# Designs tried in a protein design run: designed miniproteins, single chains. Part 12

Each design is a single chain, and the fold is of that chain. pLDDT is the mean over its residues in the fold that is shown.

## One batch from the design tools (miniprotein)

Design m386
Fold by ESMFold2-Fast:
Structure m386 (fold): chain A 70 residues (1-70)
Amino acid sequence: SASRTAVERAVGSYSKAGELSEEQRKALESESVGSLSALTAELEVGYVPESPETKEGVERVRKILDEGAK
């Protein structure tokens, strides 16, 4: 699915996220493809989302990944 593909891309771009829990994967899959893709672009090229909704989504995805990375 598009959501699963977006999760795998975000995880792959987040250099510390080599091992994620099932709960973290489910939380990521519940996020929008737009939020997941925007985080991937932010990590790879420093893209800054313009919409408040996308910025909030990116922050949520980053927090989920950070919980597994620490």
Scores: mean pLDDT 72

Design m387
Fold by ESMFold2-Fast:
Structure m387 (fold): chain A 83 residues (1-83)
Amino acid sequence: DEFVEELREKGITEAEELKKLAEKGEVSTEMRAVLLGAELRKLEPSEEQLARLEAFEEEALRAGRYDAEEVLELLERILKELK
């Protein structure tokens, strides 16, 4: 996962530490989206759920920068479906 590698390069090696920063609101909306994406992948989403997330990421790459709040909303919806 490229996001996990980026976090490691920035010196964040502990998922627990990163979650604590997110809970305090000390991370950007973009970083919160990255955290939710990582959490979704840990839950072993179905092929369909993972395909929706990957399609969104690919569309963002093609179109350029996307609204980080819309990313969070999409990730939270997929997370709900994993229950």
Scores: mean pLDDT 57

Design m388
Fold by ESMFold2-Fast:
Structure m388 (fold): chain A 92 residues (1-92)
Amino acid sequence: MSLEERARELAERLAKAKTPEEAVKLGLELLRLLEELVEEGRLEEALELARYALELLSEAEGKEKDLEVQIALSVALVGVAAMLTVIERLLE
């Protein structure tokens, strides 16, 4: 499985997380894969993936009714948004 495919699957799994522990674990794994893409100089792929993850996480966080899961999703959302900002600046 490619790094991009793994990260995309993690973003989709994170958006469907039902426990705070799962959301935290998947969020950290997603951020690690985004970091790997950036480190490999695959900035355009990292940008597309970060945007995809941000959209999924924004929708999931907005629909989540469990406060602890919502907080964990919000933390992941902020992390992905920060990475997106860095990637956009590196592409300028």
Scores: mean pLDDT 82

Design m389
Fold by ESMFold2-Fast:
Structure m389 (fold): chain A 86 residues (1-86)
Amino acid sequence: STVQRVFSWENPKTGLSVQIWYSEDTRSLTVVGSKDGRGTGSITVQTSSPEVTLVRQTDTELEVETKDGLRIKVTLKDGKVELSVS
């Protein structure tokens, strides 16, 4: 299976980490959010491309857009990682 990491970001102030992986076999993009090195949530979306655009980055928020126009947001709220897609 061909899986590649397309994005990685870590904020040492908050412990928020975001990794994005793409699988050619399933044509899917997986966004994983963690706090202090522990996985706390993930979202998987179907897309034909590993390309993502960074839309917003703060100490508590990361938002990326897929080539197909889906927006994936990772937020750190009350010490918990929350993920959404729109």
Scores: mean pLDDT 84

Design m390
Fold by ESMFold2-Fast:
Structure m390 (fold): chain A 84 residues (1-84)
Amino acid sequence: GRVAQLRAEAAAHRAKADELDAESDKYFQEGVKLYDEHPDDPEAVKKAAELFKKGIEKRNEAAVHRSRADTLEAEADALEAQQQ
């Protein structure tokens, strides 16, 4: 039914958010490593900053997917309440 479909779509968005968070963590780890190994290299520091920016962008994408999942679950809850 529609409730089950909405909950499945919400679960898919949450799974996508988890994947994006994992990708974000990798960018942050690469940035930290680059900064730690080459703290006095301006090019390495700049590259680390670019990696951190990519990490933030992936976190923001994950937040959008979680927000969509929350909206879909709220719609499912409202429909389920109407069906008793």
Scores: mean pLDDT 90

Design m391
Fold by ESMFold2-Fast:
Structure m391 (fold): chain A 75 residues (1-75)
Amino acid sequence: FPPLTPEQQAEIARLDAQAAETHRNADKEVSELREKYKKGEITEEEYRERIQSLANRDVAARLIAVGDKIDLELA
């Protein structure tokens, strides 16, 4: 593959920052769900469903970011 331009490097850094922000937001939601579950505000089934949904969303966001980086590296 060709070497990355300064512009491509800057865009990759921006995408990395966005992915980090998405992951940080997912961590906060997980913490909130744990607290609600411990307080009995949600059932075990609801907790499992919400955790699975968050995990799927985080994985999807990371895969999208990887795709965007590949597109930039090939451009």
Scores: mean pLDDT 73

Design m392
Fold by ESMFold2-Fast:
Structure m392 (fold): chain A 100 residues (1-100)
Amino acid sequence: ALSEELAQDLLRRAEEILREAVRLKEEGASPAEVVAAARRRLDEMLAAYRDRLSPEQLAGIRSLLLVGVHEIARARSAEEMEEAFRLALAALRRYIQSLT
């Protein structure tokens, strides 16, 4: 099981990636640019945890974050973007809590 401290740090970093995706889209970045920026942040984050998480845990976090970022990138309205962010964060929180 993950420590509560590690779980909280992971969720904070994941939320930062999702918030940056929202900000870039609000600033007029293309879907491809939003995804590319998020992928760079995700790779940096996962590299920092490679010695603390199993490959399966890393894959799970990567998958959920990328799904969330793609949904934010494809959102057609502010309301859809807010919903995509909220759902992605809820899914990540649930997954990370399942590991503690």
Scores: mean pLDDT 87

Design m393
Fold by ESMFold2-Fast:
Structure m393 (fold): chain A 100 residues (1-100)
Amino acid sequence: SPMDQVRDQIDNYMQDMRHDMMGQISQRASDTDDIDIIRQFTDMLIGSLRYGIRSRVQQYSTQYNLSSSDRQQIMDYADNQSGRISTDIRRYTDRIIQQQ
């Protein structure tokens, strides 16, 4: 269904972003021991993820001509998954900091 295709594209985008964010955090932590800088960088990446996913939801909703109800369901799905990934990324940052 169009809804399943939109969810799959959102999931793929979020997995790609998760992988890239973890790599960037690891690289940033290798360049500095400043915990505040690493945390600020992590928050910046999380903000970029949230902006990116909302933009993708709007794009796909238009592309697949979703109803207002279906658009809301996709937005709720994306917000829930974005929140989960944000928590995972913050935990990843905490683990990296603890290894310094």
Scores: mean pLDDT 86

Design m394
Fold by ESMFold2-Fast:
Structure m394 (fold): chain A 70 residues (1-70)
Amino acid sequence: SLEEALRRYIRNVLKSKGFSDEEADRLAEEAVELFRKYGPEALNDILIAIQNAESLEELRKRLEEVKKKY
């Protein structure tokens, strides 16, 4: 499914950036939940957050900003 492909993609990006397996799995689930809730309009903002966050705390903050925007 598209959601499963998105989850796998985000997980792999986060792992490549040095996040732990547990952090990457949890954050990928949170990102997919945001996509499911807010739809494709939020997808670009979610992907920008994932690509540009340098730390766990920054990524959490950016995902919270996506939640507040939609």
Scores: mean pLDDT 83

Design m395
Fold by ESMFold2-Fast:
Structure m395 (fold): chain A 97 residues (1-97)
Amino acid sequence: MSQEEIDAEAELVAAAVEAVTFIKYPSPEGAERVGRLLERAAEVASKTPNAAEILRQVSDLAREVADAAEKAGYTPVAQRLRDLAERFEKRAEELEK
């Protein structure tokens, strides 16, 4: 495994930890933090041979956080996270051509 793959997995783990925290304790600040970590994980992952797999995991996390945000009443945040999830999924599909 390359250092880039290790870095991508570390960023995904950081995003997952913040996502779990947000689901338990939803806040606008928490949602913005999760969104930033997901974008960072996607950026680092895009430079690795396993980018498609990591991007799908990032997309799945974004959807889970979006559902939690919607239930908490943060509809604009939920929509932004769903848009991010769709973009990550599309990037993963393009990489698997």
Scores: mean pLDDT 81

Design m396
Fold by ESMFold2-Fast:
Structure m396 (fold): chain A 90 residues (1-90)
Amino acid sequence: SKKELIEEAREIGERALEIGVKATKLALENKADPEKYKLAVEAQFYASKGYEYALKGLKFARQGDLEKAKEYIEKAREYVKKAEELVKEV
């Protein structure tokens, strides 16, 4: 439903912000470790993409375009998952 997709888009967007903050902190803590710094920066990039797609999903859900909302929410989940996996490697 429209309400469920709005809630899903908001949830994945919040997860993207949380993992993005964590990735940024890890990058700042690992400035002297090039490999860990790179992983943290890549995680922040994917978190940022996850947030962008979550906002697009939210926009389409609010407009009643449920198929586009589902597509963008799914893309957001993929990016957030990749960011979370990279953060675990730091």
Scores: mean pLDDT 90

Design m397
Fold by ESMFold2-Fast:
Structure m397 (fold): chain A 69 residues (1-69)
Amino acid sequence: SDMKKIEEIKKELEAKLEEHRDDLEVQMRILAETAKKLSEIGTPEAQKQIEVLLRRMEAIVREIQARRG
């Protein structure tokens, strides 16, 4: 089912983010790749998860910019 696929993708995402906790650039790539996988499912539930990932990516971009300034 699509919900089972979404749950598995979310589990894999959190494991990868935990593995790369100290690398913001790698975290950005993981989030972008995960958003692509969710977009391929094409359900409203997957779209809601993509929105969550985009907000997480925006927070990382702000952190990178804050560290530069």
Scores: mean pLDDT 85

Design m398
Fold by ESMFold2-Fast:
Structure m398 (fold): chain A 81 residues (1-81)
Amino acid sequence: SLVEELEALIERLEAATTPEERVAEMLELIDLLISASKDPKKRENLRKFAEEVRANAADERAVASMAGALRGEARKLIESL
């Protein structure tokens, strides 16, 4: 189910220990959120967020902050389902 896929990706993101793993898991979670969204504007905002993640991939603290925001968004979606 979508809920199980979201929960699995959130867990993988929380378990990520390297910046490379964290970025990879964030991008997978963003892709799932895009596929689950029916709002074209929300899909576009998520694509731009993915670009920001890639742009900041070398900044571990920025990536960690962005990962926290992304997990929060994913959990809100789960609660709405």
Scores: mean pLDDT 85

Design m399
Fold by ESMFold2-Fast:
Structure m399 (fold): chain A 68 residues (1-68)
Amino acid sequence: PARASAAEQLAEFEAYLATQTDLARVQELLASLRAVYEEHRAEMSPEDAAAFERMIAALEARARELAA
């Protein structure tokens, strides 16, 4: 079956995010990803929307961890 590119990108993104220690960089990534999600939300499949929501949640969690 066709592999969802978004799923592979999500796994790679989570691995990358685990190495980030710069709060400002994490917040910038979060803002950028939220903007893309908001702009394209209406055109997204439920699967793509779920992947974006998971990436946003991971960035939010990392930002909170680094801000503590």
Scores: mean pLDDT 76

Design m400
Fold by ESMFold2-Fast:
Structure m400 (fold): chain A 81 residues (1-81)
Amino acid sequence: SRQDLAVARLKALVDLEKELTLQDLENGEVISKEELERSREGLLAYIRAQGARYDVPEARLEEVLAYAEEKYRELIEKAEA
């Protein structure tokens, strides 16, 4: 369904954002916790907006939001290590 494709695309976007950030760190980019927190805030806002646009049920949207928050938690922990 259109909702299933929207959810799949959003999860793929979260995965791509995580991998790109990891590669930036490998390439010597200094990314602060504050920058990662701003990036997380922007992505969560985008996910909420896309969820509304595609009429994604609240329970499914919450799963995508939790997925994104966990990936950013991992990134922040690595940046502080």
Scores: mean pLDDT 86

Design m401
Fold by ESMFold2-Fast:
Structure m401 (fold): chain A 100 residues (1-100)
Amino acid sequence: DDVVLIEDIEVSEEVKKLDELLREGKIEEAEKLLKEIEAKGKSIDYALAQYLLGVYYLSKGQPEKALPYFQEALEIFSELVAPDDPWLQETQRILDALQQ
């Protein structure tokens, strides 16, 4: 799976913690942290959190579950970052592949 992993870039502590929880399969804790990030409003952290949940479900062979997470991430990135931003471009690439 040729997706950018969170450890390959500098990100916030909350997003790093979400990534750790997902790698450990702690989905209930990851979902709780996602809601805490969401409560702060639309942000890059919230978009990244949605992206990471999408990546998690893809890694489990569940593209149908991954799709809504990548759709939400793309919506938020489209509002907050430039069209050439690597996170926006990668999220679009993944969605295009899933919706072929």
Scores: mean pLDDT 79

Design m402
Fold by ESMFold2-Fast:
Structure m402 (fold): chain A 105 residues (1-105)
Amino acid sequence: SKKEELLEIIKKIEEILEKLESLIDKLEEGMQESMKEFIEKLRELLEELRKALEEDAPQEVLKKLFEEIEVLSLSAKHMSTFVKNKEVQKLLEELSELLEELVKL
C-alpha cells in the first residue's frame, strides 16, 4: 500500500539521519549547530508524519506535513552544496532524494 511505501521511506531517512549525527564532529563548528537543528526538526516532522499515517489523518493534515518536509528537502540540498566533508555531502544528497520520493507519493 502507499502507506507501507511511505513508512519504508521514513525508515530509510531515519537511517541516514543516524549516520549524519555520527559524523557531526567532522563538520566545521558553524555547520555542527545547523546540522543538529536540521536533524532534530526533520525527526520531529517524520514522527508527526508517521503518527498521521498510522491514524489515517485527513489529506489536508498530510499535505501540510509534506509541504514542511519539502522545505527540509531543499535545506538538505542547499547544505550539500557547501559542506566540505564528502561523506556528509553524499548523505545529504541521498537524504534530499529520499525526501523528494516521500513528497511525490
Scores: mean pLDDT 87

Design m403
Fold by ESMFold2-Fast:
Structure m403 (fold): chain A 79 residues (1-79)
Amino acid sequence: MKAEDITEEDVEKARERLEGLLAKLDAIDPEVAAEVAPVAKELAEKLLEAAKAGDEEKALAYEEELIKAVVPKIQAAAA
């Protein structure tokens, strides 16, 4: 949104939430969690870099990719 500033604290909270989701996935399916963790970490690092650069558009794009990478794997593992 035009009036939203992404802070480093917001990115860190998103990272903590992601780690929590990965921990839940690991409890359900450790193999899928191991496959998702490197991709999630890479996207989280890109999100943090974009947020530090003040590039809200890129930060939101990486957040969307991160959600798309993690959420379907959790849903598939929980099936």
Scores: mean pLDDT 71

Design m404
Fold by ESMFold2-Fast:
Structure m404 (fold): chain A 97 residues (1-97)
Amino acid sequence: MENKVEVTVAEHDGKTVVVFTVYSSVSGEEHVEVLEVEEEIDVEEAKTPEKARELLEEAREKSTKSASSIGTSESNTELVEFLEFGIKLGKEAKEKK
């Protein structure tokens, strides 16, 4: 079974922030990646899990700032705060439907 990927885009301080929520097919655990990008990302292209993964890889390459729930060190307070902001955005986006 493939990992499900959901994509949410928001603006923060005039910059585009992309939030990727990955659901593990093995553990069922939710993993979040938050990426600040300088270029506009078209979320409409992420209509399939495959395209959502491609968009995630593109965002990782183009990101000026990134934080991940499994890779962010507790010693980096700025990235922890950025990750928490992205988690909140992803949750709010789900509740808007």
Scores: mean pLDDT 68

Design m405
Fold by ESMFold2-Fast:
Structure m405 (fold): chain A 79 residues (1-79)
Amino acid sequence: SLSEARSLARRVDELYRQTNAAVNAGKLDEAIELLRKAQELERRLAELYTEAGDVRGEVFALVRYISYSAELMVLERQK
């Protein structure tokens, strides 16, 4: 549902804020764990938007999933 999608979007925003805080604090392992959780929630968001018929929401969720995947690769390379 769109209500569930909005709830998950808020959780992703929170996880991404925590990821940025962890990066700024030099806590690389913590940042990677948080970003991986955000990535998986974006995948779930894409499924919910598909179910709701929200093509734009689905595309945006998938784009963010790919973006977070790229960010994870960069952060893991820094270890």
Scores: mean pLDDT 87

Design m406
Fold by ESMFold2-Fast:
Structure m406 (fold): chain A 100 residues (1-100)
Amino acid sequence: SAEDLIKELEEKTEKVLKEMETASEEEKRLLANEWMQYAKELALKLIENKASVEDLKAFKETLKESAERVASKLDPETKEEVLDATEVLVEKLEEEIKKR
């Protein structure tokens, strides 16, 4: 369900943030990339499953909040990459919302 996908994003975000507490700068970049790939996969599943406008909006807000939390732990360059990639996913979700 869409609620399960939102929960999966939240749980992945918490795991990544926990691992970042003791990670090197290089390990943080790898964790950030892993988080971004996972977030993208969940967003695509939500779209493919024809989630409601309400569920797409809920996922979008959780995605934005989670991205800011992950980005807050990163160097400026990697932070920009995470936020830019998140903006692309947000735009895809917004386009899907317009179609429904």
Scores: mean pLDDT 88

Design m407
Fold by ESMFold2-Fast:
Parts: structure tokens; C-alpha cells; sequence
Structure m407 (fold): chain A 90 residues (1-90)
């Protein structure tokens, strides 16, 4: 069903956007991490937020804001998918 594919694509975009924002925060934070470590850590944080596990929490106010923005975007994706399923049932 195309609705599930669209939902997965939108979720992937949310993860990519969140990862991009976290990498920018790592770049600004003057961390000792390599570029590869920054990318991997940013992606891991974004995936953790989208999965709802909350296993890794950002330690900075900027990171917390990025997490809340990603959660909001994910909720919008889930809401849109639900709406489309309801329309398909009627």
C-alpha cells in the first residue's frame, strides 16, 4: 500500500533532517569527535528520537530543541498517515 511507503519516506526525511541539525550542533560544540563520529552520533540520536526509545538524550538546550522539533515532525507524519488510512476506509 502506497500510504505505508509514503509514511516510511517521510519518517526517513525526519531522521535525515534531525541528523543534519545534530551534526551542526556537534560542529558548533567544539567536540573532540571526528567528522565520522559526529555523523554517526547525529544519526543515532535522530533514529533514537524517531523510534521513541529515548535511550540517548541531548545534553544541550539546542539539542533538546532539535529533539522536540523532530518529535513534532514525526507526529505530523503519523497524523497524516492516519488521516490517509481513514479516507481509504471510507
Amino acid sequence: MEIEKEKEERKRRVIEEAARRYKELFDKGKTDMSEEEKELSARALAEDIVSGKELVKPGTPEGLRAAEEAKRALREVEEEARRRREEAEK
Scores: mean pLDDT 68

Design m408
Fold by ESMFold2-Fast:
Structure m408 (fold): chain A 85 residues (1-85)
Amino acid sequence: DEEAKRLEELLGKGMKAAAALVSKKTGKEVTAEVEIRKEGDKYITTITITADGKTTVIVGEAETVEDAVEEAARKAEKYLNELVA
């Protein structure tokens, strides 16, 4: 699925940049990895965020890859904002 691969790369770059910003702001080592997979007729976007050895897995799922990405990205943004608060 070419669209899923393209969105995985785009979201992955964005999440790595966001994690680096949070890392600078908090003084913690923060990293993020993104994976998109298709399971049956739905897409699953997994964002794995590691902060100072603590790993949090965020999942978005939908019938379209775009909606699965948007759900996961929204949840990840909320989590990263909580790390800087």
Scores: mean pLDDT 85

Design m409
Fold by ESMFold2-Fast:
Structure m409 (fold): chain A 65 residues (1-65)
Amino acid sequence: MKAGVVAIGGDAEETAALARRVQEETGADLVGAVPVATEEEGKALLERGKEKAPEAEFFLGDGAA
């Protein structure tokens, strides 16, 4: 399974930590991990990701611990 991760309010390190957790828990191959400033931006990226890679699952999480 392919997966993408979007982290809200996190920096690159926090985003990488969230992506690693998703990969460890799901066993998915990561297609990307992106930090965003707002939940609204995160939802827009998820929708765009589903259009470009409908075979991949996308996860939205809080990147700010």
Scores: mean pLDDT 72

Design m410
Fold by ESMFold2-Fast:
Structure m410 (fold): chain A 62 residues (1-62)
Amino acid sequence: MIKISPEKLKEIAKRTGVSVRTVLKVVELLNIHGLSISNSTISKETGVSPSTVSKIKKEILS
């Protein structure tokens, strides 16, 4: 299970240009579906571009 501090969530949100809620939704989707979930699927669920999803995933997994 992926766990991220509230401080790191805010940092990722600011760096990627999305809300903290969007970063939390990406983390939740990764925890529910696993790391094999496509960026396009997360994009549809969160309303952000697949490119932005890729950046958020990279920040979460680093």
Scores: mean pLDDT 80

Design m411
Fold by ESMFold2-Fast:
Structure m411 (fold): chain A 74 residues (1-74)
Amino acid sequence: SAEGEALKAEALALLAEVGRLLRESDLSQDQKEQIEREALRLYLRLMEAVDAGDLAAARAHLTQLRELKARLEA
């Protein structure tokens, strides 16, 4: 669906932004790896939800990815 493709595109952009913020961060390597794994997990679950037609679950995972990015910017 058009909404599903838009959700995937936004999630990919957020994943890239999280990666950039982690590289620019002075967090420990272990903390960076933990956050990267969380971001990848959320992205994968969003992709699976879109492919299953569960747009409500996809939107929830996108919100969690946005919240993860916001925590890194604080």
Scores: mean pLDDT 90

Design m412
Fold by ESMFold2-Fast:
Structure m412 (fold): chain A 93 residues (1-93)
Amino acid sequence: KKIETLAIKANVLLTVALVLAEMGRYDEAIDAARGAKELSVEAFRLAGNEEYAQKAEELGDKMIAAIEAGNVEEFRKYAKELSKVTKEAVDAA
């Protein structure tokens, strides 16, 4: 479906993951972060941009690792980077 819709859903899940991580609900935060990663990668591949898809996958994995470590600050950092990459890819499509 539309790349914009996937990007919006990914950003919503990133916000949910951040709130859950700040509440100490790390298992649920990981599930939301995985969803955000999957939707971002799908959006970039539908746009025909494998470089951005790879970046989304790498940033998503770093976000999940940060939550698994209980590091909300590192999660926030990688979530912001993923959001920026997603915006750049949508603007380029």
Scores: mean pLDDT 80

Design m413
Fold by ESMFold2-Fast:
Structure m413 (fold): chain A 69 residues (1-69)
Amino acid sequence: GAEEAKELLRRAEELLRRGEDPVPLLEEALKVVTNPDAKKSLETAIRLIREGGPRESVLAGIREAIESL
């Protein structure tokens, strides 16, 4: 549900800030997210990580997903 997704996303944000891989937690969040805006923001964040995009942009995407839930 939304609360489980929020918890996973907050943990992913913390991992990213520590320089650890947040992708497994973002993928778990995608499995429980039903809100289409949050899902799109999460898919974008995962894509940015895979493409080596800026950490700040990934963090913004995670925060946008939390806000959409």
Scores: mean pLDDT 82

Design m414
Fold by ESMFold2-Fast:
Structure m414 (fold): chain A 93 residues (1-93)
Amino acid sequence: SPIEETLIKAVKELAEEIKKIIEEKLSPEEAKEMIELIDKKVEEIIKAIENKDYEKAIEILDELGEKLRSLNLEEAYRLVELFRLFIEKLKEE
């Protein structure tokens, strides 16, 4: 499979794991708002990957990570950071 298809699958799987953490840790109202933000940011990341704009994908991941960290969702923040590092290394290969 093309590398872009693998990355798109990985970001979708990352989003589902983060949504589970949000639903477990936040109130229903806060969870809804954060899930809507994640869905929007995931779509933007997918578009960046499709355009091979990995720098933009990293920037959006950094913005998402900081928002998760501001909500004390450290586990979700760490998952985003690991995926960001994976994209950085893949860009160099």
Scores: mean pLDDT 85

Design m415
Fold by ESMFold2-Fast:
Structure m415 (fold): chain A 77 residues (1-77)
Amino acid sequence: MDKLLQQIQQHSQQYQQSKKQGDNKSAAQHLLEKAKLIQQLADQQVPHLDPDAAALFQRGTDDLVQQLNQQAQQLLS
């Protein structure tokens, strides 16, 4: 799990740097990789949560992943 969190942070930093440089393609790629890693983290956590906590966590994850995918599409359009 800690390694997934580190990779998510790395992609967040690379996204900010790519945005600062005007490299929207690289920025979008880092958002897509971040979304993928967040989904993997959620898939690992959900089986260890109570049903109510799992439902709330999955909803939050789905919302975040959708936001990141939307931002990536805006950068590529």
Scores: mean pLDDT 84

Design m416
Fold by ESMFold2-Fast:
Structure m416 (fold): chain A 67 residues (1-67)
Amino acid sequence: SPEVLERIERRGKELVELARQISPEMAEQVRDAVETIKGMYERGELTPEQVERMLAQMERHVRRRRA
């Protein structure tokens, strides 16, 4: 749905910005992961619930690495 895609884009931007504070390489890895999740969702390979879980796991990983 458009709402899920908007959420991926918004949260993806926030995660990339957090990762950039760690390193440029981490920011690129997070950006690539977000684009992969977005593409998989657009192809119907992921449910909205799976997308939310993956984004939450990525956020926990990035925040842990930044701390």
Scores: mean pLDDT 83

Design m417
Fold by ESMFold2-Fast:
Structure m417 (fold): chain A 87 residues (1-87)
Amino acid sequence: SKIEELIEKIAEAIVNKDYETVNKLLRELEDLLVEEFGAPREVVEAELVRAYTLAQEVADDESLSDEEKFEKIREIFEEAVRRIEAA
């Protein structure tokens, strides 16, 4: 799905510390989640900010490989999307 594709691209950009791409894709994901789920924008923003904060902790964990970081960050954003869909 478009949501899954955006999550994978966001996870890759965070691992690569490509913050310009991260900011662009997070806005695209926010707009898509508001439009597709009809969730309040404030709820979507709060959940994505939480996900990004957790993802940054994973990205900064020097004990993890880039592959492990990618997988954990992807799961963080997938959980955020599930919470938004349930809202």
Scores: mean pLDDT 88

Design m418
Fold by ESMFold2-Fast:
Structure m418 (fold): chain A 104 residues (1-104)
Amino acid sequence: SLEDILEKERDELIERGKKLYKESLEYVKKGDVSKASSLNTSSMLLYGTAGDNDLAKEVATDVDKELVRQGFTDEVEKWARAVLAQNPKSEVALEALKEVEKAR
């Protein structure tokens, strides 16, 4: 059915997003913030295209928490403040700032 086809396409986007998210975390561990952020953005875009905005927010939050754990606290804070300037109720950005405060 059309519903089965759309479900398969959505699942494929989610699986591709998961792969990019895992690669993003590997680059966080290597201290390559630029590459990690690029891969995470691509993962978020794939989840968003699949219609799963909650998964997109979750993977962004996980990467931000890991960046803070690795000592990239100032970079995460600058990102979160920039996002909050455009969207004051961004849950991902507010959670990122909480992780920043805990690390200080």
Scores: mean pLDDT 75

Design m419
Fold by ESMFold2-Fast:
Structure m419 (fold): chain A 106 residues (1-106)
Amino acid sequence: SLEQALAEGLKRYFGGLSGLYREIAEVAEKKNPEVAKALKRLADAYDRLSQASPEELPKAIEEVRKAVKDFEELLKQNPEMAKAYKEAIEEVRRREGETVRALADA
């Protein structure tokens, strides 16, 4: 059904966000372990949301909302952590570009 397809799409999307934040956290670990830890908390929250049953959804949504707010506040209060996060995103994008180039050359 359309509702089932939408629910499956949302679960896949949140699972993808979890994976992305974990990848950014791995890159950030070498530059700022505190940023990496905060990103892992975000990844965990999105992973739980992607696995949530209908009865678990309200709590999972609130946990994601809190994790996002805590992360945004952390970056706002710590410019060096914001810089480390930005650099980690740029590195992940660079790696993604290299993978695309390697695939095109294969």
Scores: mean pLDDT 83

